# Designed miniproteins, single chains, continued (4): the designs that were tried, part 86

Each design is a single chain, and the fold is of that chain. pLDDT is the mean over its residues in the fold that is shown.

## One batch from the design tools (miniprotein)

Design m15170
Fold by ESMFold2-Fast:
Structure m15170 (fold): chain A 76 residues (1-76)
Amino acid sequence: APSERELLDELIKLISDGVKGKISREEFIAKLKEIYNDPSASEKLKLLAKKMIELLKDPSLSMEEVARLAVEEVEK
């Protein structure tokens, strides 16, 4: 199983790739669901992934806005 650090690095890469337009919104959601369902993921990582999935369902939000809002919520 991947370590917590490996899952965090994967999430950071997914956010970067999403913001840069390297992956589709649908692919981003699918990858976030994989992280959310990983038993190695911390509660904070699962919360971040869940919030991003919820935000990605709003078509008015860009992928950049989704990433920014999710990170801001976790930093509080």
Scores: mean pLDDT 78

Design m15171
Fold by ESMFold2-Fast:
Structure m15171 (fold): chain A 64 residues (1-64)
Amino acid sequence: MEEKIKELNEASKNKDLEKFREVMEELYPHAVERAKAEGRGTEEDVRRSFERTLKSMEWVLEKE
């Protein structure tokens, strides 16, 4: 997981939206498993959170 977060940060620094999206999708099943185990939300809640993060990144890149 930590290695994937590092890849996510590098993709963000490089403005590589495609790579950022790929790493987010790789992290998704781990986030869903943890949320279910901890009772912190549903798979739908995790997906909405990820979609909001991707839209935020797209917006930032559009402004640059």
Scores: mean pLDDT 74

Design m15172
Fold by ESMFold2-Fast:
Structure m15172 (fold): chain A 63 residues (1-63)
Amino acid sequence: MSLEELEEEATKLAKDLLKKGASPEETLGKVIEHLQKEYGLSDVEARFIAAKAVQKVMEELAK
């Protein structure tokens, strides 16, 4: 799986959680856990991708 596919997956999950009323902090934590469990990413890698995904979704929803 490419970085682009991981970012897309993280973005989809973040968008779903935020639309259901989860906080940005709660969403970040859940996206990190998902990436670690499903794809075996390190904590550093998962946090970086998850943070970018949450920020991207918040920016898209603000447009």
Scores: mean pLDDT 81

Design m15173
Fold by ESMFold2-Fast:
Structure m15173 (fold): chain A 56 residues (1-56)
Amino acid sequence: SAVRRVAQAESGLTDEQLEAIVNAETDEELEEIARETGLSVEQVRSLKAALKEEGD
């Protein structure tokens, strides 16, 4: 997937971390991922939106 590959290149996240972002259902889960990855919560939300758009 082009969006997933771009997300990996820009953020340095693994496929497992990107899947965790997609599967996160609450802001609290996104905040946890942001703390673990060193990204901002807004970056994690943007990645989730982009990955969901590709999934459609």
Scores: mean pLDDT 73

Design m15174
Fold by ESMFold2-Fast:
Structure m15174 (fold): chain A 59 residues (1-59)
Amino acid sequence: MEEALEKMKELGKKYEELMKKAGLDTKVEVSKAGENELKVTITVGDEVHTTTVDVEEAY
């Protein structure tokens, strides 16, 4: 679980860098949603997109 959280945070930071180079102010936040679920929140300007990733399906 902790490894999945750290990996998703790293991917989020890389995504922020790519979007920033494209001229989009982007912020990615990753948190626990459940024992086997991670919540990923992507903010682009005034828009917020939230998705849930199942750790067992991802790994």
Scores: mean pLDDT 74

Design m15176
Fold by ESMFold2-Fast:
Structure m15176 (fold): chain A 78 residues (1-78)
Amino acid sequence: LREVTTPEDVEVSTARLDGAAVAGASLEPAPFLEGEGAKKVTVTGRDGAGAVSPLTFYEVPGPASTLKYGKATLLEAV
């Protein structure tokens, strides 16, 4: 696993993933990270050029106001 901080504000809350025309998201429990309370989040959206760019995030619960306001830590699974 690799940890990468996203450069953009990303809210991992499903309530914020309205993206009817742009983004779809699914919450998937990561069995390897269950002990940490982490959840796998896959976001698929279209940019301004119509390109589809799927990105996987791992939501790690904690006192991280950045996750609440839009910054998330990306954990890359090899």
Scores: mean pLDDT 37

Design m15177
Fold by ESMFold2-Fast:
Structure m15177 (fold): chain A 60 residues (1-60)
Amino acid sequence: SDALRAELEAAVAAGDRERFGRILSKLIEMALQGDETAKEQVEEALERLDLTIFANKVPR
C-alpha cells in the first residue's frame, strides 16, 4: 500500500534498520499472498538499501 511504501522510504532515509525490517516483512507477507505491487516494492526497497549502503559508507 502507499502508506507502507511511504513508511519504508522514511525508515530508509532515517537509517532505521529495525523499522525497515518490520515494514519489509509486511510487504513480503502481502507479496506471498499475490500482491504484485508489494513484490515490486520489496525489490525496489532492496535495491535502494544496497545503493544507499554502498554510496554513503563506501563510495563506489
Scores: mean pLDDT 69

Design m15178
Fold by ESMFold2-Fast:
Structure m15178 (fold): chain A 60 residues (1-60)
Amino acid sequence: EVGLYRATEDYVAQSPDEASLPKGTVVEVVEAVDDEWVLVRPAGSDRLYRVPKSVLERLA
């Protein structure tokens, strides 16, 4: 589901197409890649990166 999400834990990128997210970082989820991964736009960037859906919570 697209929208604003917050990182519930620190995530460290494992490849160049992933984003590292400190806990508490707010990101825009723009697309679901699959059941486990989403594409996010980090604040201050126009690039899209993959992060695991499991480290994000949707902001109400």
Scores: mean pLDDT 79

Design m15179
Fold by ESMFold2-Fast:
Structure m15179 (fold): chain A 58 residues (1-58)
Amino acid sequence: MVEDAQLAIAEALDEGKSVEEAAEVGVEKGLDEETARSMATLMARSGATVEQVRRSLA
């Protein structure tokens, strides 16, 4: 599910994992590689926190 993937990517980035590692987590949650990489890159650039992502999905 997209929501689960977004949260998982945000959590990975918050832990200090690379964009590539965060994208892999998104793929495990069912995202395409391109979508996962794009999402991880955008979150890393914006500095989005897990709390911000969670509130956006509410």
Scores: mean pLDDT 76

Design m15180
Fold by ESMFold2-Fast:
Structure m15180 (fold): chain A 79 residues (1-79)
Amino acid sequence: MEKLEEAIKLFREALQAVEAGDYDRAIELMAKASELLGGPEAAESTRNAFRDLAAKGDRETLVRAIRTAINHLEEKLKA
C-alpha cells in the first residue's frame, strides 16, 4: 500500500528532524503523513497536538509518539 509506505517514510524523516532540533519540520512531516492516512482534518489535528508538545520542549514524548506510529504502520504493512 503506497500510502502506508509514504507515511512511514514521512514519520522516519520527522524523527530525524526532532533529533536535529527542527521541530517545525518534524510537525509538517507528521502532518503530511497524517493527511495521507486520514485527510486534511487529521493533518490539522496532528499539527495542533505536536505544536503544543514542541512548545513544552517535551522531546521524549515526541520521539515516543513518532516511534509508536512507525511501529504500528510497519506492522500493518507486514500483515
Scores: mean pLDDT 80

Design m15181
Fold by ESMFold2-Fast:
Structure m15181 (fold): chain A 68 residues (1-68)
Amino acid sequence: MSPTSRLQAEIALVLAREGPLTAAELAERLGVSQAAVTRALNALLARGAVERRRSGRRTLYSVAAAEP
């Protein structure tokens, strides 16, 4: 498995457990560069596995979840 595929899985798990986070917060949690997180998030967004939304001055990411 490529390093990017592993990082994508780790990002999805963190977002599922901890709710919406910025790319910088994900980089800090996972001990990787923000550039690596951004590349993995772009791949997850392209697959529809995560959602991206603006919240004021921050860009937040969350897993795609079924509505209640």
Scores: mean pLDDT 76

Design m15182
Fold by ESMFold2-Fast:
Structure m15182 (fold): chain A 56 residues (1-56)
Amino acid sequence: EQELIDELNRAIQAGDVERVAEIAKRAKQLGYESVARTAARALEIMGHREVAEELR
């Protein structure tokens, strides 16, 4: 769980949209709802709102 949070933060700082989406999908598969929600919000802020909506 903490490792996914750390990876998510690095991907957001790098502006790596593809990596953020990948982490969000993994978090959903593992049941880490908070991490998945954070990733979806980051995608919205980065201008990829449609991708974020698919992850809900």
Scores: mean pLDDT 74

Design m15183
Fold by ESMFold2-Fast:
Structure m15183 (fold): chain A 115 residues (1-115)
Amino acid sequence: GRELSILQLVSTAVWAAENGDLERAKEIIRRAAELAGLSEEQKRRALELMEELARAIKEGASAKDVGELLVELLETLGLSPEVVAAARAAGEANADASVSDMLDAMLRAGLAAAS
């Protein structure tokens, strides 16, 4: 469905951000926001959140702080409360893991809930 496609785009954007490619991450999030039918204001917020998420990863922010930014991005993209709750729970369960392992767990949980 549409939600699964949006989550697949978010997963790809997060991977790009973890590899230092903020420009590609933002391009992919713009596509996700367009697919989600977001307003120009909501699209701008999604792009700002992607930039904040990439910066937090680069600057070595805690897994908790990075996970909270991903949850806010998923909410902004209009993902269902069930998908957002699954991602949040996986983030909390992996708060002591590496940022990369936590982000992978959150996105896998969201994808499973959207399926």
Scores: mean pLDDT 89

Design m15184
Fold by ESMFold2-Fast:
Parts: C-alpha cells; structure tokens; sequence
Structure m15184 (fold): chain A 58 residues (1-58)
C-alpha cells in the first residue's frame, strides 16, 4: 500500500538501514497489528517497525 511504502521510505531515510531491512520490519509489524485485530494502516504499524529496526541496529 502507499502507506506501507511511505513507512519503508521514512525508515530508510531516518535510520540509514537497507530497503530490505525496512520492508522486513514493516511486514513483521503488519503481522503483529493483524494479530491484535488492527488494520495495516494502524499507527501501531509504524511504531512497531521502528522498534524492530532499532533492535537490529543494537
């Protein structure tokens, strides 16, 4: 989705991570949001994706 691509772009720009890592983080975040009964466009998706990116950099 356009929102998914926007999150990926922001993660690459803010953290200097690869597009591959950013896409994986967003995909995992969407999976968690869906498990909680939330949609792909929920604000939690971007926050979870940022957390996953931070975990990979630490």
Amino acid sequence: SEKEEAIIRRLVERYGVSEELARDAVRVAIGFAKALGLGEDDPLVERLAEMFVYAELL
Scores: mean pLDDT 81

Design m15185
Fold by ESMFold2-Fast:
Structure m15185 (fold): chain A 69 residues (1-69)
Amino acid sequence: SRDQAILDHAQAARKAFEAGDWEAAVEHLSALARQYPDLAEGIAGAIANYLRDKGVPEELIERLRELVA
């Protein structure tokens, strides 16, 4: 289902960030944004704020914004 697919990508991204695998995390978020463009802007905004609070480099946050533009 759509909800399950979204949850799976979101959980994979979170697990990757917790492991310090920023590349894998961005890849999972990119896949989510590509598959569900209607959610891309909202996801990008919410996740960018979350990542900034966790100390993720701004370069990766900017790349996420580019993927949803």
Scores: mean pLDDT 70

Design m15186
Fold by ESMFold2-Fast:
Structure m15186 (fold): chain A 74 residues (1-74)
Amino acid sequence: SAAAERRRLLLELSVKYGELVLARLKNAPQSEIEKIAQEMAELLKRLGKDVSPQEILNMSPAELAKLLMEAIRG
C-alpha cells in the first residue's frame, strides 16, 4: 500500500538521520558525510520534499528533525 511504502521511506530517512548525526560526532571524512546527505536528499525527494544535499549539510539536527516531521505530514 502507499501508506506502507511511505512508512518504510520515513523509517529509512530516520536511520539516515541517525547515521548523519553519528558521522558528525565521529568527525568522519567529509566525503562520507556528503554521501549520507545525498542519500537523505534522495529519500526526501521520494517523500515529495525537494531538498538538496547541500541544504541538508547546512541544517542543524533540530532543523533536520523538523524536516522529518514535515515529511510525515505530507
Scores: mean pLDDT 85

Design m15187
Fold by ESMFold2-Fast:
Structure m15187 (fold): chain A 91 residues (1-91)
Amino acid sequence: MKDEIIELVKQAAEYARKLGFEEAAKLFENSIEKIKQDLREGIADFAEAVYLLGKKTGKFEEFAKIARTIVENPVEGAKQALEFLKKLAEE
């Protein structure tokens, strides 16, 4: 559901910021505003922001796979993005 996706993306933005990925956190926050206006476009924006993290972290394949999942199954993809960011914060 839209509210569940928004909550997951908010948490992903918080973890991205804690990890020092301020630009990605801002892109996630922008995607939330887009999701409120146009769910499909907002999900696409979030997926692109997640893909961009792969280039900055060197974990390109992992973030690219998560970005594809966000487009195909937004709730599952957002959960995967959040869990991967949590894992990075624990390392």
Scores: mean pLDDT 84

Design m15188
Fold by ESMFold2-Fast:
Structure m15188 (fold): chain A 66 residues (1-66)
Amino acid sequence: VSELIEKARKALDEGKYDEAIKLFEEAVKQDPNNIEALELLSLAYEKKGDFEKARQYRKKIIELSK
């Protein structure tokens, strides 16, 4: 999971939003409660302009934080 997150962050920094999203989605599949991966996935969707999916992941983070 941590390795996927690091690789996804590099893709995000390079502007490879689709690659970053795929890697973050894989990290979330391995650990659905990984708040860091969910936050970064939400950010990647915002960077891509997919605000609906970004909101869905933010809502999940809020539910997990309570």
Scores: mean pLDDT 81

Design m15189
Fold by ESMFold2-Fast:
Structure m15189 (fold): chain A 100 residues (1-100)
Amino acid sequence: MPTFDQIVNNFQDIAVNQAMTMKNPQTRNAIIQATSGVVTTARINPSPQNRQRFVQFTDRIRNGDISGALDIMYDFGRSQNDTDTVSSVSRARDLYSQES
């Protein structure tokens, strides 16, 4: 069974790799910033619930559902009362929606 840190690191690697497929540098950077915020908040608040959330984030990104991944990342930021992460994810969602 992977550790919580391994699950979080796996999510970050996959999310960054998907961001690198974006041609717009602003969208790429926004997704990277949103990913970093979510990772930092999860490391402060490790829990079985957050472990499950990170599996869901990773699965959506792997399936090409970037919009769905950003939606649940936004909900995560709100659930943790993390205004910086909510702001970063909201920006990533807005920029990504303009590229589709």
Scores: mean pLDDT 84

Design m15190
Fold by ESMFold2-Fast:
Order: structure tokens, then C-alpha cells, then sequence
Structure m15190 (fold): chain A 61 residues (1-61)
């Protein structure tokens, strides 16, 4: 369901933030991209765009 996809996306987004705090930007970027894919599949285009931008930003660090 869309609700389940959003919940999983949020979990991956939180894991990405945790990895970034630990100085692991490449792994954080991967988690954020996976979260974005799930948000998009859930129909949450705003959340998907937000985390994709975040992933692009951290991958350049």
C-alpha cells in the first residue's frame, strides 16, 4: 500500500541521515535515493523530490 511504502521510505531516509552523521555520505546518498524511489512509488512526489535533492547534495561531499 502507499502507506506501507511511505513508512519504508521514511525508515530509509532516517538511516541515510544517521549515516551522514557518521561521516558516510556515499552510503547516506544511496539510502536517500532508495527512499526517494519508494516515496515516488507511493505517489508522494514532494517527498521524493526532497530526498533526491538531498542525495545529490551529499554525494558531492
Amino acid sequence: SAEELRAEALRLEREGVRLLAQGRPAEASKMLREAGDLYRRAGDEEAAARVYRGADTVSTL
Scores: mean pLDDT 85

Design m15192
Fold by ESMFold2-Fast:
Structure m15192 (fold): chain A 118 residues (1-118)
Amino acid sequence: MEKARETRERILEAARKLFLEKGFEGTSTREIAKAAGVSVGTVYYHFPSKEALFDAVFLRSLKERIENADTLESTEAVVIGLAAAITTRPDAREELEEWLREMQAKSAELVAQEAAAL
């Protein structure tokens, strides 16, 4: 039942790798589809444009940066970056809101655990 999510994840990972290796202009949707093991039509089903795909890769990179950085300054920079991405792609808003809510819940739980340990 996870095939659609698994396909989207493969496309995102292939796009991230190719954008890092060749840049945005040097990477074609055809190369991304081939690397992900899907058709070009399947890529466009999940991401309506190369720009939408780049936005999704950028958002994932920002999420990973927050999870690894664990500092206030890093969190502020990433929140600003996420806000900019939301204003560019309204369709990404729901995913970002869900992720921010999860991060806030984890932060509150960690604060509660620290208070209980003291």
Scores: mean pLDDT 67

Design m15193
Fold by ESMFold2-Fast:
Structure m15193 (fold): chain A 98 residues (1-98)
Amino acid sequence: SIPGVLEDLVLRYLDAAHDIFADEKDLAARRERLDQAVAAALVEAERYIGEETVREVLLRSYLNVHRKESLSPAEQEALLAETRARAAAFRAALAAAA
């Protein structure tokens, strides 16, 4: 399970994604938008639960989903960079919909 603050943020960002992308008919594009929403929630959660806690949750979740035991430092940095890029993309879309 994820910390309660992170769970609340994830649910709020997913609700926003479902509202602003309600007309998205491409399943792959919709899936990417939901992934971007989760990434935005993770980045915002750093302000409440700290960067290290969010990093641990992200890495643990990735390892569990992909059935891996560990990631190299370079792979960890790449995952964090991708997460921040996805978060930025979602924030830009949310601002454009406002």
Scores: mean pLDDT 83

Design m15194
Fold by ESMFold2-Fast:
Structure m15194 (fold): chain A 69 residues (1-69)
Amino acid sequence: MSKEELREEIERLLREALAAGDVVTAAAYHELLKYIDKLSNEALERARAAVEAGDFATAGRIIREEIPL
């Protein structure tokens, strides 16, 4: 997927999580959107899949590995 397609997909998932009252998952998607321009498309897709699986630790690790402090 393109960066724009990934952004739109994550924004949709964020809205769905908020509508469901899942504030933890919504916060994770919001965090991905904050770093979207700094992550590769591959890393962004892997991080999104981790959030969907409830694996927030893996999503956080992917962000840390792609973005230098």
Scores: mean pLDDT 79

Design m15195
Fold by ESMFold2-Fast:
Order: sequence, then structure tokens, then C-alpha cells
Structure m15195 (fold): chain A 71 residues (1-71)
Amino acid sequence: DDETVEEMEKLLREAIERLNKAKSIEEAERIFDEYNERFRELGKRSLRAGIFAISAIGELHALLRQFKRKS
């Protein structure tokens, strides 16, 4: 559980960095879809991982919406 959450924290930091470097809406959407799938898979491992996955996906979705608004 703790190891899974640590892995997910690293994955979230990576996803945020990649989204911030995206050059187009299409690129940002592809990055979001990639990490959305990865978080959904990791979230199946435990209740805690599932809660983290929901929060992480929500945060990435908010960043994607912000990216779309500035375009």
C-alpha cells in the first residue's frame, strides 16, 4: 500500500511536468489519457490506491481544463 502510493506520487509529479510542457491541446489530451489509464490500473490494487487515483486524475483533469482555457 505505502509502496504503491509512493509510486503513484512519483507518477503524478511526472504527469504534471509533462502536461506543463505540452505544446498543443491534442498533446495535452494524449498525455492525460495515458496517465488516466495508468492511475486507473494502479488504483485497483487497494482502497487507498483507488482514493489516490481519483484525486490524481481529478488534479490532472483540472490542469487539462486550464490548458484548454489558455488556448
Scores: mean pLDDT 84

Design m15196
Fold by ESMFold2-Fast:
Formats: sequence, structure tokens, C-alpha cells
Structure m15196 (fold): chain A 72 residues (1-72)
Amino acid sequence: MDEKLIERVRALIDELAKHDPVGAAQLRADLEESEKLLKEAGNDPEKRRQAHIKLVATALRAVGLAEDVRLA
């Protein structure tokens, strides 16, 4: 599920970049950091949980920006 969520969030950020390039750039940085944390977590359930929390928070912020630019 991580790969599919990351792909969906990345697609949303790419669409947001057409309307708010600055907000989209920040979200892209947050998404890349979440991906890095997931990769570095390996089999550690605590690190994976923290990485997932960050990924979900980034996804929620992307949805919020989509509402602000009237995409959602």
C-alpha cells in the first residue's frame, strides 16, 4: 500500500504544481523525506509507523492545498 499511496500523493502534488508551485515544492520535499524514512525503516515496526504517520500527514496537507486551489 505504501507505493500506491506515494504514487497517488505524487500525482496530486504534480497537479498542484500547476496552481501553487511553492506549496507543491514543499509537499514534494515532505513526500521525498517520507519515502526516505520508509526505505531506512526496513523491518523496524516503530520506524515504519513514524514514516507512515509522516506520509499520511503529507497526504492530508496535499488534500488541504487541493481544496485551497479548488481541485478537490
Scores: mean pLDDT 79

Design m15197
Fold by ESMFold2-Fast:
Structure m15197 (fold): chain A 65 residues (1-65)
Amino acid sequence: MALREASRAALRAAGASDREIEVIELHFTEGLSVAEVARRLGISPATVSRHLRRAEARGLIFIAP
């Protein structure tokens, strides 16, 4: 699992909430698409993308091209 331990440690160190960690965990740890994460959390895919974008901007995750 590529990002599980590193992302959790980085997210916690940066002060991310459990909700933010869940979004990133579902996407990177479970390999779910943005749409899948949105479905699991009951939010829009756009909202999931914004959470991921914010985390990437803070250097908490890495987005593959």
Scores: mean pLDDT 69

Design m15198
Fold by ESMFold2-Fast:
Structure m15198 (fold): chain A 58 residues (1-58)
Amino acid sequence: AAPLPPLTPEEQELLEKGRELLETHPDDIEAIARGIGLILRAIGEAVERYLRARRAAA
């Protein structure tokens, strides 16, 4: 659950996929790198969208 920025279903799916990769493949460096990449992408997109919306609303 992301408390501050509201995640879209698309962003939530990326985050869940990334976390699943980390949980199921803890010893696979490639899977870890991909999982982290997906998480960072989801967070980056959510934060940028959130900041843009907040600037427009404030």
Scores: mean pLDDT 73

Design m15199
Fold by ESMFold2-Fast:
Structure m15199 (fold): chain A 108 residues (1-108)
Amino acid sequence: YTVGAQRETVNPEYPDASIKIEVSPATAAPGETLTVTVTNTGKIDLKVKLYRVAADGTRELVKEATLKPGESITAEVTVPADGRPFTVVAQAYKDGELVATASVPVTP
């Protein structure tokens, strides 16, 4: 499996909201674990929810936390043994509103 490039979407009404997602290592075998780090790179406190999204669109909540600017959360995701791709998605919320999304595809 190969870790792809990060994609970001930010709500323009919240210009101080920003998150970064990093996945390591860059390659892994089926059944191995990847370390996912989500950092609040913005200027406001954000509630971050980290998901693993399967090829069929099924979402699994991996971790959630409130992050101050500059804070990070780290979680592990297992590479599936079924040979199917998945996506790691971080969604950031301010006062219950989705303000930023970052995603990284992981492909066989």
Scores: mean pLDDT 79

Design m15200
Fold by ESMFold2-Fast:
Structure m15200 (fold): chain A 77 residues (1-77)
Amino acid sequence: EPLEKGRELLRQGKYEEAVKYFQEAIKKDPNNAEAYLLLALAYHRLGKKQQALDYFNKAIDLDPNIQERVDLAALLA
């Protein structure tokens, strides 16, 4: 549920709120590469470039193919 709520908020442009739900998703499942990728995207949208890069690197470390599995274009439509 936190991951799905975060995706909805991210799509709505509510980036600070989305961060909170993605952090809850990571706390629930620390190996969820998608949650780290979406958290990185939210931080990028907030202009927090270093935090975005750090979480993006964690996502890729967990799943090198995560970008191919997550349709970011559909999430941002």
Scores: mean pLDDT 80

Design m15201
Fold by ESMFold2-Fast:
Structure m15201 (fold): chain A 60 residues (1-60)
Amino acid sequence: PIEIIRKELEKYIKTNKLTKEQIEVLKEILILLSEGNIEGALELLEKYFPELAKEIKKKL
Protein backbone atom coordinates (compact mmCIF):
# COMPACT_ATOMS: atom_id res chain seq x y z
CA PRO A 1 0.00 0.00 0.00
CA ILE A 2 2.78 2.50 0.84
CA GLU A 3 4.37 2.29 -2.64
CA ILE A 4 0.99 2.82 -4.34
CA ILE A 5 0.30 5.92 -2.21
CA ARG A 6 3.83 7.29 -2.75
CA LYS A 7 3.64 6.90 -6.55
CA GLU A 8 0.22 8.57 -6.71
CA LEU A 9 1.54 11.48 -4.60
CA GLU A 10 4.57 11.87 -6.91
CA LYS A 11 2.28 11.91 -9.96
CA TYR A 12 -0.01 14.50 -8.33
CA ILE A 13 2.93 16.77 -7.42
CA LYS A 14 4.29 16.62 -11.00
CA THR A 15 0.92 17.48 -12.60
CA ASN A 16 -0.37 20.16 -10.19
CA LYS A 17 0.80 23.52 -8.85
CA LEU A 18 0.70 23.37 -5.05
CA THR A 19 0.39 26.05 -2.36
CA LYS A 20 2.89 26.29 0.51
CA GLU A 21 0.24 24.87 2.86
CA GLN A 22 -0.35 21.89 0.54
CA ILE A 23 3.42 21.24 0.36
CA GLU A 24 3.65 21.20 4.19
CA VAL A 25 0.75 18.73 4.45
CA LEU A 26 2.37 16.52 1.78
CA LYS A 27 5.61 16.54 3.80
CA GLU A 28 3.64 15.31 6.85
CA ILE A 29 1.99 12.59 4.75
CA LEU A 30 5.39 11.43 3.43
CA ILE A 31 6.79 11.30 6.99
CA LEU A 32 3.81 9.19 8.13
CA LEU A 33 4.34 6.83 5.17
CA SER A 34 8.07 6.51 6.00
CA GLU A 35 7.02 5.51 9.56
CA GLY A 36 4.57 2.91 8.19
CA ASN A 37 1.57 4.90 9.46
CA ILE A 38 -0.70 4.31 6.46
CA GLU A 39 -3.86 5.14 8.45
CA GLY A 40 -2.53 8.56 9.52
CA ALA A 41 -1.33 9.32 5.99
CA LEU A 42 -4.75 8.49 4.49
CA GLU A 43 -6.51 10.58 7.15
CA LEU A 44 -4.49 13.68 6.17
CA LEU A 45 -5.05 12.92 2.47
CA GLU A 46 -8.82 12.72 3.01
CA LYS A 47 -8.84 16.01 4.93
CA TYR A 48 -6.66 18.11 2.59
CA PHE A 49 -6.79 16.24 -0.76
CA PRO A 50 -10.16 14.42 -0.72
CA GLU A 51 -10.31 13.81 -4.50
CA LEU A 52 -6.79 12.37 -4.54
CA ALA A 53 -7.58 10.20 -1.49
CA LYS A 54 -10.60 8.68 -3.28
CA GLU A 55 -8.47 7.82 -6.34
CA ILE A 56 -5.76 6.24 -4.17
CA LYS A 57 -8.33 4.18 -2.22
CA LYS A 58 -9.66 2.73 -5.51
CA LYS A 59 -6.15 1.34 -6.16
CA LEU A 60 -5.71 -0.17 -2.68
Scores: mean pLDDT 79

Design m15203
Fold by ESMFold2-Fast:
Structure m15203 (fold): chain A 66 residues (1-66)
Amino acid sequence: SMKEELLKEAAKKLEELEREGVRAAIEGDTARLQEIQAEIRKLLEELAKKLGVSVEEVRKEINKLL
């Protein structure tokens, strides 16, 4: 379904951003870490709006696919 495809794409993108966030944290790059956190927030908020659910519900559904 379109919902499953969107959630899988978001899960993959979130995993990539989380890996970059870990690298930024190790390097002490606070500016990059803040950028990554903002991208994660935007990704989840946009998907929540598209699916008509809360950001918390989006995180929950993504975790079920991992």
Scores: mean pLDDT 84

Design m15204
Fold by ESMFold2-Fast:
Structure m15204 (fold): chain A 64 residues (1-64)
Amino acid sequence: MLTKEDFTFESFRDVSLDELLELAKKHNVTVFPPLTAEQRAEAEALGLPLEKALIVRAFQYKYS
């Protein structure tokens, strides 16, 4: 079973936005919660674009 620990910003930093969008469609990800200040800071530290960070957070939320 997939868990939120399978979806980290670091794990997806090298995945393209197009690949992430296709994964979101495949997993029927429909809810995109806002990033917390801590999650935003983590994404910025990793050089992860906001669009990618929002998708990764949506996966975490779905599998929480």
Scores: mean pLDDT 78

Design m15205
Fold by ESMFold2-Fast:
Structure m15205 (fold): chain A 82 residues (1-82)
Amino acid sequence: SLAERLAERLEEAIRRGRELLADPSASREELMRVMMELGALILGAVTYMLYTELSEEERERLEELLEEAERLMLELQARILA
């Protein structure tokens, strides 16, 4: 389903963002690129949830991933602005 693909893409982007954040050699450009990707996925997931009837399980999974992605975005922003 689209919800499953969206969850998988969010999980993958979150994983890459965390790996990059843990890398002391990561460039500002790399951090900004991942932030932009996470932002696009967050917008896509929020939009999908707003206009689509989801099962309780699908909604909870996407909500958990969105919360995690939003927290990661703040960490990436803090690193970039440091």
Scores: mean pLDDT 87

Design m15206
Fold by ESMFold2-Fast:
Parts: sequence; structure tokens; C-alpha cells
Structure m15206 (fold): chain A 69 residues (1-69)
Amino acid sequence: STKRLLELAKENLERGDVEAAELALAVVVAVERESDPEVAEEAREALDELAEGDVEGALEELEEAIEAA
């Protein structure tokens, strides 16, 4: 489920596996783009924050996406 993918992204970020978290977030964006645009947008924002090195900001967006999913 999308919620489990977001939870996996969070778990990977918490253990420092940024690459695995980025992959999970990219899958969520691709899958939810049309079915749940709000969750897709939060996942994109998390990816943007990771691209800028802001792991804490990415975790905040992930928490919002998990709550919305």
C-alpha cells in the first residue's frame, strides 16, 4: 500500500539510507499522481528537501503524507 511505502521511506531515512527513501518516494509519486494528488505532492516535496540535503524537512513532509494516505 502507499502508506506502507511512505512508512518504509521514513524508516530508511531514520537509519540514514537516503537512496532507499528516495526510491520509495519516487514510486509513491508515480503511483499516486492521479489517484491521490495530495499524497503525491507531499512525496515530491519530501524528494525536493532530500535533494537539498534537508533530511529533517523531508521527514516532516513524510509524516504529513503518511497521515493523508
Scores: mean pLDDT 82

Design m15207
Fold by ESMFold2-Fast:
Structure m15207 (fold): chain A 55 residues (1-55)
Amino acid sequence: SKEAEEKLKEAEKALAAGDVGKAAEYVGQAIREARKDGDEESLKRAEELGHRLGG
């Protein structure tokens, strides 16, 4: 979904800036949006990024 994809982009930007907390917030938002839209691809990407952040 567009919303999940946008949240994932924001998470990657936050991670690149060293803001792990903000990246985790965006990952959580991406998971929620992907679930609403049935976007399995974005859900998988968000879960993989979340695991890299320690959750």
Scores: mean pLDDT 82

